# Designed miniproteins, single chains, continued (4): the designs that were tried, part 91

Each design is a single chain, and the fold is of that chain. pLDDT is the mean over its residues in the fold that is shown.

## One batch from the design tools (miniprotein)

Design m15138
Fold by ESMFold2-Fast:
Structure m15138 (fold): chain A 102 residues (1-102)
Amino acid sequence: MSLEEKAKEYLEKAKASTDPQERADNLIKAIEYAVEAGNDELVIEVLNLAKQWALTGDPAEIDAAIEALKVAYENRDKLSPEAVKALNQAIFEVLLARHRLA
């Protein structure tokens, strides 16, 4: 199985899981594998999902989104300018969602 296939597998597991911890763990694995695969389209897809989860206002989903964003941010030098733009937009929206919750 390729790193891209692993990223897709974990992304689908994150979408399918109803357990908050399992959702978070799978989202983090999805972004880790997407970054290591060098697949910017998959990175952007995971970042967009994290952003959508944060918009629900669920604290567990906001925390999961923040952890996925941290992985992408730590590896930002490996990302395309388009992926970095998506990352910056996701960071802004997730932090805004967290601020509204507080």
Scores: mean pLDDT 83

Design m15139
Fold by ESMFold2-Fast:
Structure m15139 (fold): chain A 77 residues (1-77)
Amino acid sequence: SLAEEIDRLREKAVEALKAGNIDEFRRYMEELARVAARAGTDEAFAKAGSVIQHAEDAGFTDLAEEGRRLLAREAAA
């Protein structure tokens, strides 16, 4: 299901961020944004937003802003 895919991608994105794998985080965040937009639910967007917030809290401000723009772009399509 899309919900299961969102949870999987969220976990992988956070894991990549904790490991310092920024390029891997970007790939998972991009996929997560697309899947969340396809799901179109408040819960899906909140889960994607939680990953972005995790990056912001970790000090990756530019990466978090990149994630917010990506999610907004996918949601508008």
Scores: mean pLDDT 86

Design m15140
Fold by ESMFold2-Fast:
Structure m15140 (fold): chain A 100 residues (1-100)
Amino acid sequence: APTVTLSVPSSVAAGSSVTVTETATTAAGNTLKISLFVGPLGAAEKDFKYLTSKTGTGSSLTLTATVSNLTKGATYRFLGKATDLKTGESSSASATTTVV
């Protein structure tokens, strides 16, 4: 299965944007599709908003997304998914940010 990691600030000021970074790896020569989603804390993952995706061949891929207009006092979950298109195997990671 591919590996996936997310980097996001644990808190962000209301009115500011937050940047999330996904890094994923798989077997050398295999094609990865990686994608980023966001949802409010407590939402089911299937209901998360799609942000962006990237497909590439190689041992690793990096993807960034910037989200703005976040609600003061809310906590958001970011979800990173990685799928190895040769094997069909998938992995995910999540991280949260709180709007202060």
Scores: mean pLDDT 82

Design m15141
Fold by ESMFold2-Fast:
Structure m15141 (fold): chain A 92 residues (1-92)
Amino acid sequence: SSMDKAKEMLDKLKKKVEELKKRADELFAQPNPDLKELVELQMEVGSLITALRAFAIVNKDNPEIVEEARELAKELDELLKRLEAKIAEVKA
């Protein structure tokens, strides 16, 4: 069913969110994180936010899926702000 396909895609997106959060935590734990790795992670987080927002639009008739996708995008928006702050710190 279309709902089963949407749930499968949401699970894949959730796993990507978890992977990016783990990579961020590992970089934030380093005393001198690599600027290139921080910027690459920032780009990947931005791309996943865009993908989650597009996924929510495509699945607009399924409020439970839309709500979970929007919450994941919100978590990544918060992560993006933390990455931007760390990048600014490393550049200074």
Scores: mean pLDDT 90

Design m15142
Fold by ESMFold2-Fast:
Structure m15142 (fold): chain A 76 residues (1-76)
Amino acid sequence: MEEALKLAEEGTKLADRIRDAVAKNAEELKPLIEELFKEAYEYALKYEETKDPEYLLKATELGLKAVKELEEKLAK
């Protein structure tokens, strides 16, 4: 149980590290970041409204996808 939560925290820490790396170039990347995370946020909001775990899973998947896309953009 706690190991699964720790894995989720590791994902959050990775996202924080990516945000820190982007901070110096935030102005140019801000619209892309907003676009990448928009859908993840929308599904998280749907989960809050419906409490349907399918929306929570979708929000998590989209969030991880957004982090991966951001990493690819930063690698350029």
Scores: mean pLDDT 68

Design m15143
Fold by ESMFold2-Fast:
Structure m15143 (fold): chain A 73 residues (1-73)
Amino acid sequence: MSEEERELVERIARAAVAIAETVHQIDGSDPLATAEAFVSAILTFLVNSGEITPEQAERLRKEALALVRERLA
């Protein structure tokens, strides 16, 4: 993937993990499930806004989920 796509993946993963950790501290929700849901939500928003293609979203989702799982391990 491009450097720009890699930076976007890192930003999405970082945001999703931060939200998941915050939510977990408030209500005890599973941080991995929460982070995965927010990765999906962010990517869906970007596709709907025309900022990325559905094909890009599929690639970025895989990479972002791998990074999220690593950071929450």
Scores: mean pLDDT 83

Design m15144
Fold by ESMFold2-Fast:
Structure m15144 (fold): chain A 60 residues (1-60)
Amino acid sequence: MEFSKEEVEEIEKNALKALEQQRADVAAGRLPDHAVTPARIDQAIENVKKIKEEKLKELE
């Protein structure tokens, strides 16, 4: 049986998939508004990892 830490890991994976999808959508021209630059996407990935670390501390 999974514990809450597994859910945190799943959330991280889903967030990373969403960012990859956003990159693909920008490349395909589906998001012509304020497209996130690669640098901003990298920053978002770092934030996802930081959130995971904070969540794991709470689940200690």
Scores: mean pLDDT 67

Design m15145
Fold by ESMFold2-Fast:
Structure m15145 (fold): chain A 65 residues (1-65)
Amino acid sequence: MPVNVPEAEVRDEEEARELGRLTAEGMQVVTPEHGESAREFVLGALERKSRRFAEIVRKVIEEKL
């Protein structure tokens, strides 16, 4: 496992976890259909930019739901 990461990468992981938490919270206050659509949209957009970031967001959403 990579243990020596720059602070910028650590910030990205923290941002991913926070985005996942906010997405999960948003899903709880909207209809299930809207929540699922929002989750799919967010994860799809993130995967195009960074698969690692998207994977962290996905895991946080799954943990919070």
Scores: mean pLDDT 69

Design m15146
Fold by ESMFold2-Fast:
Structure m15146 (fold): chain A 60 residues (1-60)
Amino acid sequence: SPLEKYKKELKEIEQEIASVRAELAAETDPRRGAILQTVLGMLEAGKAFLEDVIKKLEEE
């Protein structure tokens, strides 16, 4: 179902966010750090979108 697909994608994006956060915490280069912060922001936005979609599908 679409709901199961989006729940799987949410778990995947949460794992990616955790990975990027760990990399950012270890990053000493400010330029690379800025890129990682941008990537993290994009992933957090994607997570928020998926959470909103899942909520709407669960409120059928």
Scores: mean pLDDT 86

Design m15147
Fold by ESMFold2-Fast:
Structure m15147 (fold): chain A 95 residues (1-95)
Amino acid sequence: SVREEIRRVLEELERLVGEKAREYYGVPDANPKVVIAGVVFRLYADNKSREEIIDYLVEKFGVPRSLAERLVDLVEEHPQAFLDVYSELVAEELS
């Protein structure tokens, strides 16, 4: 499913850049998947372009460009599925 693919991409991101994601808000117990997904939503809300969002993920978190492109593709092609996964991850973190 698309939601399963979004979760797998976020899990790969957590594996590769989870420590930098945890440092982003200075919260050591932050879920890296929630941080990264939340940052992507914030950048879209700030009307950042696709290229600006990809560059931000690469420069700020050290995400491989190909994986940043794949994440942005999933957000643009399946915004509701991405929001659903983000909401589920936030709920899991608060449990």
Scores: mean pLDDT 84

Design m15148
Fold by ESMFold2-Fast:
Structure m15148 (fold): chain A 75 residues (1-75)
Amino acid sequence: MDTVIELAKEAPEIIIPLLVKELGHPDEAAREKALEYLKRLSKVVPEAVKKALLPALDHPDERVREGAAEVLSTL
């Protein structure tokens, strides 16, 4: 868990988009983990999270759009 947070602090432009992609994962447990990571990252690197999630509001997958909106609502 901490490793993902540390990687996202070092390379937010790479790691955060990967977590956004996971919001559309077919496995609900994977989606929940991605959502929790993004919520935690919103407290640590809020600007990077906001930059990645704003485009995700227009994502073709409704699960990605809903997850992005939920995380953005906590910022």
Scores: mean pLDDT 81

Design m15149
Fold by ESMFold2-Fast:
Structure m15149 (fold): chain A 68 residues (1-68)
Amino acid sequence: SREEAARRGGEGAARLAAEGDRAGAYSTAMQGSKDIGAGPEGQRRAGEAAARGASPEEVAELMLEGIS
């Protein structure tokens, strides 16, 4: 489901950010957002939050909120 995909993306992005890979976190959250149908603005917001170390749950929520 889109919700499960968002949770997986959020967890993956948060893990990368925790390891210091902020660029990887950004890219992972953006790509995951795109894959579930989020628009460019939602993709960017999820990526920025992930890069700043947002929780997996917050990243997943932003990914889902980006869906039109």
Scores: mean pLDDT 85

Design m15150
Fold by ESMFold2-Fast:
Structure m15150 (fold): chain A 91 residues (1-91)
Amino acid sequence: MTEEERRKAVEIVNEIGDEKGLSKELKVQAAAALISVEFGEKIDEEIKEIIAETLGVSVEFVTEALENIPNLSVEELKKVEEVVKEAAEKL
């Protein structure tokens, strides 16, 4: 992925996430999941910065949200998975 493609992916996640009522934290988790799982990219500092800038959060918030993935409820995980699937189809 290019930087532009990564930013576009996060923007699509933000749009779909708003439609489904996702929090900023769940949007971060969905954006990271889309980039890492669907596109095989490692979530490095550059990708964290793109997520942070696009969603209007800090890089520290992005890091904390990613560390909190194992604590997602079944309902939250289903919402994240649905957003990732729909975003991947729009890319």
Scores: mean pLDDT 81

Design m15151
Fold by ESMFold2-Fast:
Structure m15151 (fold): chain A 99 residues (1-99)
Amino acid sequence: STEIELAERLIEVLEKALEYAKNGDVEGVQKQLKEVEKLRDEAKKQGASLVALTAENAGKDLKLAIEYIKKGDIKKAVLLIEISLGLARIVLGVLRVVG
């Protein structure tokens, strides 16, 4: 399933973003944000609406996480990315049941 493959890719990108955020690496998180935005656009093009919405919300959380890292609040940045990662994993679980 294309939707399952896109959800799995979103999870991999968010796991990388989480590791960069734990290290205070703004450039690393920004790189993963660009990958989330590309994945969102690919999901929209393919009609994978649930994955597209999940990626859009993850992109918003990564933007906010970058601002927290810049302010020295690594703990809040990590928490935001963990929330997005948790939601992406729930979405993957749903797609596996309905697909």
Scores: mean pLDDT 91

Design m15152
Fold by ESMFold2-Fast:
Structure m15152 (fold): chain A 91 residues (1-91)
Amino acid sequence: TVDEKLKQLESLSQQAIDLSKQAVKAYKDGDFETAKKLTEQAVEKDLQANALVDQLKANGVKIPPEVMKKIIEAESSVTMALMLVYVEEKS
């Protein structure tokens, strides 16, 4: 159902946020390998969430504002982890 897909979307977004926070913590603790692995997992969850958003919109489903806010927070969290783990190391 649409409600089940929206709950799945929230769950995927929350997983991306949580994994990104764990990646940032691992990076600050000097565990670069764990930070990289957690960042890659966060990216995967965020990509799954975005694919589900596209499917819902293609079927005429309007994403509620509270769910959209969580998707934006997930994207921001993943971007921060990517910048710290991949961009800063190569700079």
Scores: mean pLDDT 86

Design m15153
Fold by ESMFold2-Fast:
Parts: C-alpha cells; structure tokens; sequence
Structure m15153 (fold): chain A 90 residues (1-90)
C-alpha cells in the first residue's frame, strides 16, 4: 500500500475516530449488551498499549490528538461498564 500520511490526513482520521467515539457515547443507552461487553473486554488490551501509543504519538508530534482519542475511548469504556452494572442490578 502507498501510504503518504500528511499531518492534515492524520488530523482528519483522528477527527473521524473522535466523532465515532462521541456518537457511541451519546447512544450508550441504545447499544446492545453484547457491544457494551465488547468495549469493556477491550479495556485490558487498550490499557496495556496506552503508554506505547502515547510514546509513538509523541515521536510523530501528534501526542495531543492521541491523548484526546485515548481520553474519549476511556470515557466510552467507563460508560459501557456503568451501563452493564446498572443492567445487572435490575
């Protein structure tokens, strides 16, 4: 694959990822239990890779973009976990 990522293209991809994460968070009550569980199950792998992702982003000069993506993902996983716990308590 020919891959020539300009800074503008990286920002465009990051913005699309952020929009999708925000869309999922806004619709958390509409997500199936299976999807919520999948998000929670992904947390250990994400947590383990977080320092590496930030280090790579820093080397590329896009650490603030990566921090925003990781923060949005952490918020989504937290909301999914809280929703699963609420469903179990019922």
Amino acid sequence: PVNSNTPAQVEEVADRILEELERLLKNIDELPLEVLQELVDAEPAFRERRPELLARARQRGIEPLMERILEALERLIKAAREKIEALKAA
Scores: mean pLDDT 78

Design m15154
Fold by ESMFold2-Fast:
Structure m15154 (fold): chain A 73 residues (1-73)
Amino acid sequence: GASARKTAEKIVEEAKASLKGQDKDTALLELEIHRGILRIMLGVGKIINDEGMIKAAEEGIKEIDKLIEELKA
């Protein structure tokens, strides 16, 4: 649903914001925390069969994984 997508987008934006002014280790930890929140969202979506929630969580996880790899480079 629209609410789940907005929540996932907000989590990704908060993760992106953590890259500004933080040291690398702290930024990586914050990205991993936000990734974990999206993984919980994915699990909930699968349990309740909300395909919109599943897709939003998967897209958010993919974006955070990309940010983690960029930060490690």
Scores: mean pLDDT 81

Design m15155
Fold by ESMFold2-Fast:
Structure m15155 (fold): chain A 90 residues (1-90)
Amino acid sequence: MLEEIKKLADEVSKLAREKGDFEVEQYVANLYVATQLILVGAEVETGLNIDKDGVEKARKEAKNPQVVEDAYREAKDTIEELKKLLEELK
């Protein structure tokens, strides 16, 4: 999940830079950092790494499943936003 977000962010940033769109490049960098902080926060609170352990395992084993669900939803929203930006920059 976080690795997919990083890969998409890197691809969008490269295309934005090639087109001279520094505002989109900065926006993508900020979006990636914000999503990473949400996922790390969920890991600290639950003791489970959503990226490493997988979403299904985190959902089943988390003492607070809602924290995992909220972090996963935010990460999915980030992936969809990055995919939209990638298509717009093509």
Scores: mean pLDDT 76

Design m15156
Fold by ESMFold2-Fast:
Structure m15156 (fold): chain A 81 residues (1-81)
Amino acid sequence: MIKEMSEEEEKLAEKLFEELKKTHPEVYEETLKKIEELLKLGLSRSHALAIGMAYATIALAEGKEKAEEFFEKLVEKYKEE
């Protein structure tokens, strides 16, 4: 996972979230909740956004269950660290 997003990656993130909001509003809302949860754990906005995008990508490609498993494992790691 990229530690910080490049300008091109931020533009792609914005386009992805706009498209996600229009095509898959449920996944969009859950992705926003995941980002908020990561921010509460003390992650930077860039890092939280990158993880949120990974969550959305997994949800769309492999299904919501796989995305939730990914996020739960990641949150557990950050709670311990």
Scores: mean pLDDT 75

Design m15157
Fold by ESMFold2-Fast:
Structure m15157 (fold): chain A 88 residues (1-88)
Amino acid sequence: SIDEIKEEIKRIEAETNELFQEALSRLTPEQREKARRRRLELEAELNKQIQKIKAEIDDEKEFLEKVLELLKEYKERLRARLAEIEAE
């Protein structure tokens, strides 16, 4: 349902923020600056993708399902980049 997808979107956004804050607590000040810049870059890419699908998809449910997919991909990309920064 649309309501179920909206709830799942809220959950993934909360998990992504928690993941980011947890990672920051393990990083040096220099690594934290790199992490914040990478997050902004990934968010800019995500927003461009969301705008593209908004222009292409008229159905609300299909649009929200695609947004959920993009948010899940964003979370995993952010996780991978944070791990790379921590390993430096």
Scores: mean pLDDT 89

Design m15158
Fold by ESMFold2-Fast:
Structure m15158 (fold): chain A 128 residues (1-128)
Amino acid sequence: MAEELFKQGKYDEAIKAYEEELSKREDPELYLMLGQAYAKKGDFEKAAEWYRKAAELWFEKDPNSPEAARAVQRAALAYVEAGDYKKAIDLAMEWIEKYPDSEVIRQAALNALAFIIGIKPDEALKAQ
């Protein structure tokens, strides 16, 4: 049902349905879908928060999870869309520091940083 609501563009109803499912089972896919629904509403700050939760849960299951890496990258880019370049950079740096031996997470974080530097080099430099 939640997927159907999302496909119909009923994002508020989809969010409620995903939150109800999440109360029954903790699933990183549900966190990812919540993030996507908030992003579709233009609430990129909340989208970033849900993408962070998805990444953390995927990483708990597999330290080299490509899903976790993608979720971290989505969270950083959502902060960029929200106009919070410092939070985007801080998040990418946090994950590089927490998981220095994870090639997958390092690449995702560096890709996010490269994107931020490409579009807002002054803000990226100030955040360091």
Scores: mean pLDDT 78

Design m15159
Fold by ESMFold2-Fast:
Structure m15159 (fold): chain A 94 residues (1-94)
Amino acid sequence: SMLDELRALLREAMDRLRAALAAGDVAAVIETVRELVAWLESRAPDMTPEERAFAVRQFEGLVAWAMSQMDPADAEARAVAAEARAFLERLNAE
């Protein structure tokens, strides 16, 4: 199911983010966030409104948490967080 796929993706993403953060690998954190956004963008047309709302809430929480663990002065991290936020805001407005 879509929700089972989403839960598996979120679990894998959380594991990748924890490993990347522990290693200080900002590029891996950024890539993981971009992969999550790309997955949601590709799957959103096939989601019910309820599935989309759930996915947006989970992604917002995950992105916010990951960004909170990085240097707030990191320009690339800030840019990716802004891109992810803008995408989620657009998707939530549809």
Scores: mean pLDDT 79

Design m15160
Fold by ESMFold2-Fast:
Structure m15160 (fold): chain A 64 residues (1-64)
Amino acid sequence: SSDLNAGKRAFIEGDLETAAAHFARAAAQGSAEAAYGLSVVYRQLGDEERAAEAEALGRKLEAE
């Protein structure tokens, strides 16, 4: 989706807050890849709790 691609681009550019916003939207639309991307962004921000929650969401979306 466009949100997944926008999230990947923002992450490459170092804009972690913009990357998180786009990955969150793509994950809300069912993208497991975006949920894992969100997990990586939260780990880079030092938010291990939200990173773990995003990874769990990714696993759930893969199972669906």
Scores: mean pLDDT 86

Design m15161
Fold by ESMFold2-Fast:
Structure m15161 (fold): chain A 70 residues (1-70)
Amino acid sequence: SVASRTTSYEILSIGYELDGNLEEKERYLKEVEELKERHPVENEASRKATEMLKNGESIEKAIEEARKLV
């Protein structure tokens, strides 16, 4: 899915930053930004779910609210 690919690229960007490979970090960060711009609904849903989980809301509530955006 687009959300899974976006998350994978975000993880790769972080990994390359920790490895000191700033060129690859920027490449994957740009891919993440492009995916978020081209698929705003799917990525907005993922972002909202993540924020709710960070704020201590339940997984069930986060999924319910995310599904309303898709």
Scores: mean pLDDT 71

Design m15162
Fold by ESMFold2-Fast:
Structure m15162 (fold): chain A 100 residues (1-100)
Amino acid sequence: SKEEELRRKILEAEVHVGLARMLHALDMPPERILEQLEAAIEHLEKAAELVKEIGDEELKEELLKAIELARQTVEDLRPVLGERAEELLERLEEIREEVE
């Protein structure tokens, strides 16, 4: 179902955000951290499309929490992401506006 796909996309985004934080803790190259954050954002973009079609307020709230987790993670990792942090934050804000 689309609801199952939406829940899976939210979970996939949260997993990639967690992987980005783990890679940073392991002092891995910024490119590997960025790759995980890009994957998380792609899953959130798909989740935003699905939530608009479904109209479930509980899943919308779960998605907004996942977007905020990704935003906080990008801010926390700003020193290693440099200029790429601003691009990721802009994409996350666009996703948030689409969902709200």
Scores: mean pLDDT 90

Design m15163
Fold by ESMFold2-Fast:
Structure m15163 (fold): chain A 69 residues (1-69)
Amino acid sequence: MPVTVEVTFPDEETAEKADRLLTRYYLEGKVLGTRRVDERTLLVTTSDLAAAEELKAELEKLGAKARIL
């Protein structure tokens, strides 16, 4: 079942690093799409819960805040 992750970026540098990570996950089929909520917040649709948890951990290492919906 697809799972949505809400991602909030503290700054533009973190958002750029996250964009590279999200592109990699998209190419691997782990990310299915993204929707921008506001300037610093994205909703990311992942393929499943395992992909969502992995993405959350990687985004938090970059300094972003991530919440599985």
Scores: mean pLDDT 84

Design m15164
Fold by ESMFold2-Fast:
Formats: C-alpha cells, sequence, structure tokens
Structure m15164 (fold): chain A 74 residues (1-74)
C-alpha cells in the first residue's frame, strides 16, 4: 500500500527541523549554533513522538513552535 499522505507531510515538516540541525553544525557563531542545535533536537524529538502517536496536528504545532524559537534566537 501507499504511505498515508499525512505521514509524508509530517516527515517533510520534521525534515525542516533536520535542516536547521544541519545548519547549526556549520554556523560560524558557536554560541548561536549550540542554541539552535538544542532547540532543533528538542523539536525533532517531540515531533517524532507525536508522529508515532498519529497526532499530525501536534506535529505541525511542534514544528511551527520550534522554527519560531530558532528565528527568535537569530
Amino acid sequence: GTVDPRVLDAEVRIALLEIWLGISKIDPDPELAEKIRKVAEEGIQKAEEYLRAGDFDKVDEVVDETIKKIRELA
């Protein structure tokens, strides 16, 4: 069978946090890099937990909140 489109959408949203985690590894500001890394890792962990529970609305909320926190650090 095909994967549920909501699962694919959630995985794409979580991948946005993985991109931010990747950026934190190459950021020239080590203090800012560490802050972004911690926020992104926490957001990924929470989003993955909600994805496993099938709570797609909570995945979206966690990803949006995490991106907002990262933007506020810059």
Scores: mean pLDDT 81

Design m15165
Fold by ESMFold2-Fast:
Structure m15165 (fold): chain A 61 residues (1-61)
Amino acid sequence: MDEVIARLEELAARLEALGTPEARTYAALLRHEVRRHKDDPEVLRRILASAEAYVAALEAA
């Protein structure tokens, strides 16, 4: 579980570093979801999969 949370925090930091309003909004959403669903590993894993796809798409552009 800590690994999933650490990965979400890493992705949020990478989104913040991109500096766009959209990326910063998504980073804030990820941090909010981690706080809300800290004890729900299934929800956090689904959020992680979506966040990884989003960041990968932005970095590929």
Scores: mean pLDDT 80

Design m15166
Fold by ESMFold2-Fast:
Structure m15166 (fold): chain A 60 residues (1-60)
Amino acid sequence: SAIAEELARRTGLSVRTAEGVVAAVRANDPVQLANARAELEKLGVDGDAALALARELLAR
C-alpha cells in the first residue's frame, strides 16, 4: 500500500515489514502491536516511533 511504502521510505524498513506494521496498527490488537514492536526492535528500529508514524499516516 502507499502508506506502507511511505513508512518504509521514512524508517528504512523493507516494504514487507512496513506492511506488517500498518496491518498491526489497522487491527489495533494489543498482541499484534506488541509483536510488531518486538520485530522492529530486532531490526534496530525504534518501535514506538515507527508505530506512531504509521498511526499518523493512517489518520490522513
Scores: mean pLDDT 82

Design m15167
Fold by ESMFold2-Fast:
Formats: sequence, structure tokens, C-alpha cells
Structure m15167 (fold): chain A 73 residues (1-73)
Amino acid sequence: SLSLEAETLLALAVMYLTLAKRYPGEDSIELLKKAIELAKQAETLARQSGDVNLAKQAEEIRKEAEELLKKYE
């Protein structure tokens, strides 16, 4: 289902964000970019499935990753 796919993508986004936060450095740029992309996909699928809570969680993860990425620019 779209909701299950969104949940899986969000879990992957959280994993990449967690790795970027745990090991801050040049490598974090690629990890944060992956987290942002996966969170965007999760947010879209969650919205399409009508899972408002999942969409909100995905949006929060995306915003956190985007804010962290700005620190490397």
C-alpha cells in the first residue's frame, strides 16, 4: 500500500538523518541529501494515502535535514 511504502521511505530517511547527525562532516552532505529526497517521497505518498500523521512526520524529518544541510553551505 502507499501508506506502507511511505512508512518504509520515512524509516530510511530517519536512518540517513541519524547517521548524518552522529557523524557530522563532509560525508554528511550526501547523507542529508538522501534523507531529504526520501522524506519528500514519503510525504507525497503519505498525503496520497490520506495518512496525515505520517505526512506530518515526513515533513518534519525533511525540514530537519534541510536545516542541517544549510550549515554545510
Scores: mean pLDDT 86

Design m15168
Fold by ESMFold2-Fast:
Structure m15168 (fold): chain A 79 residues (1-79)
Amino acid sequence: MESATRGIRNWGPGKVNAVGAANLAGRLDGVDALEAYERLMEVADENGLVDAREAARILRELGGDRGADAILAGDEEVS
């Protein structure tokens, strides 16, 4: 509960935290958060951050359309 909420708040300009993105898709779309996290970490930087567009694409491939849309909407003010 606490870890999921904390992770979502860590994305910066044009990037999202892999843990937060995976947990978001798990909550909104019912996708497996562990599988999403593993996929996101494959493309993450040293800090565990993934480009927002890339994260959204990966989540959509896993059936996480709502999570992907939320990530892109959260990034709109920076893009």
Scores: mean pLDDT 71

Design m15169
Fold by ESMFold2-Fast:
Structure m15169 (fold): chain A 59 residues (1-59)
Amino acid sequence: SSEVREAIRKALESFEVPFDSVEAARKDPRYRAAVELVARELGQSVEEVERLAEEIIAE
């Protein structure tokens, strides 16, 4: 959903996760923290949030 995608984008920006590549983001501990925060807050699976976060970073 657009709401989940917006929450992910805001979390990635708030934690200052690099948008250089999905691989670079995955190596950053801030990426994991952002993903887990959104999954917890919105009742989504970590796997679904990671999938959407990868799509956002690849845009």
Scores: mean pLDDT 79

Design m15170
Fold by ESMFold2-Fast:
Formats: structure tokens, C-alpha cells, sequence
Structure m15170 (fold): chain A 80 residues (1-80)
């Protein structure tokens, strides 16, 4: 089974600032698609991006903050 590890915690950003969300999916095949969603402090969806895992299962995606505030990341993937 593939399990998510190390997704970025809450991050404070200004409007237009780029946030990098990273994590690891140990045991995933290289190139596994990961969808990352960024939520604001009130739980509203702020941004969504996609990444692909490297040989070690690591991934990162850059997302732009639409407004100033604190953001939380969530990641999803097809685990087969």
C-alpha cells in the first residue's frame, strides 16, 4: 500500500505569493499523479495543482495564494 507522508503544514501567505507544497508517497511508482488542494483558514478551496512523484516518491507543486491569510494543504492520489 502507498501512504502519504510529510505534506506541508499551515503556511501564512500574502495575496499573489507562491506557496510550495511538498510531500512523499513511499512505494509509489515514479510519475504517479498527485493532486494538491490549498484551503484557506475558513476551509474554502483557494488553489489546486498537480505534481508527479519522483523515484523516491517525493513530489512538490507551486500554488498561488489568491488572498492574504493562512493556508492548509491536502493531497490525493489514485492508490490502485
Amino acid sequence: SVGLRGVSGPTTAKKGETLTVSGTLPGAAPGTPVTVSLYGEDGELAATGQARTGADGSFSVSLTAPKSGTYYASASWDDG
Scores: mean pLDDT 75

Design m15171
Fold by ESMFold2-Fast:
Structure m15171 (fold): chain A 80 residues (1-80)
Amino acid sequence: KKVTIDLGPGITAVIEAEGDTATATVTATEGTTADISEEAANRLADVIRELVGGPVTVVDVEVEEEGEKRTITYTFKKID
């Protein structure tokens, strides 16, 4: 399953879920400090929980920067 969510001005997340694992790739394309708001982070977490069918934990975080573009990849796994 794959979904795309807008997390704020210049920030987009692509979520891919397979079984009990989900990967969220967050791309920020503008701003000197492009932080995800608490509301946007909660929305992202809600979608991930829905896609995997239960509560999840973050098992990996990877950051990549290209000039003014920043990409953060989160890997989530269902808690059992």
Scores: mean pLDDT 72

Design m15172
Fold by ESMFold2-Fast:
Structure m15172 (fold): chain A 80 residues (1-80)
Amino acid sequence: SNQDKMDQYNTYITQIQQNVQQSVQQGDTSGVQTYVDMGYSVVNWMRDRFRDDPQLMDRADGLGRQIDTLSQQAQQQIQS
């Protein structure tokens, strides 16, 4: 179902968020960029999958904003 697929993508996003945080802790700028890019790819897959479902599209957009915030925070932390 679309809900099962959303749950799967949400799990991928959670794993990506943890990988970004770990990369920041290790000073791995390349890792941060790689995992942030993967996060945006997952959000784009969600938008393609759920384009006809407004509720799931809102959730995908919310996850995209979370990746934006994560990227900004990671850039700030790794430069400090």
Scores: mean pLDDT 86

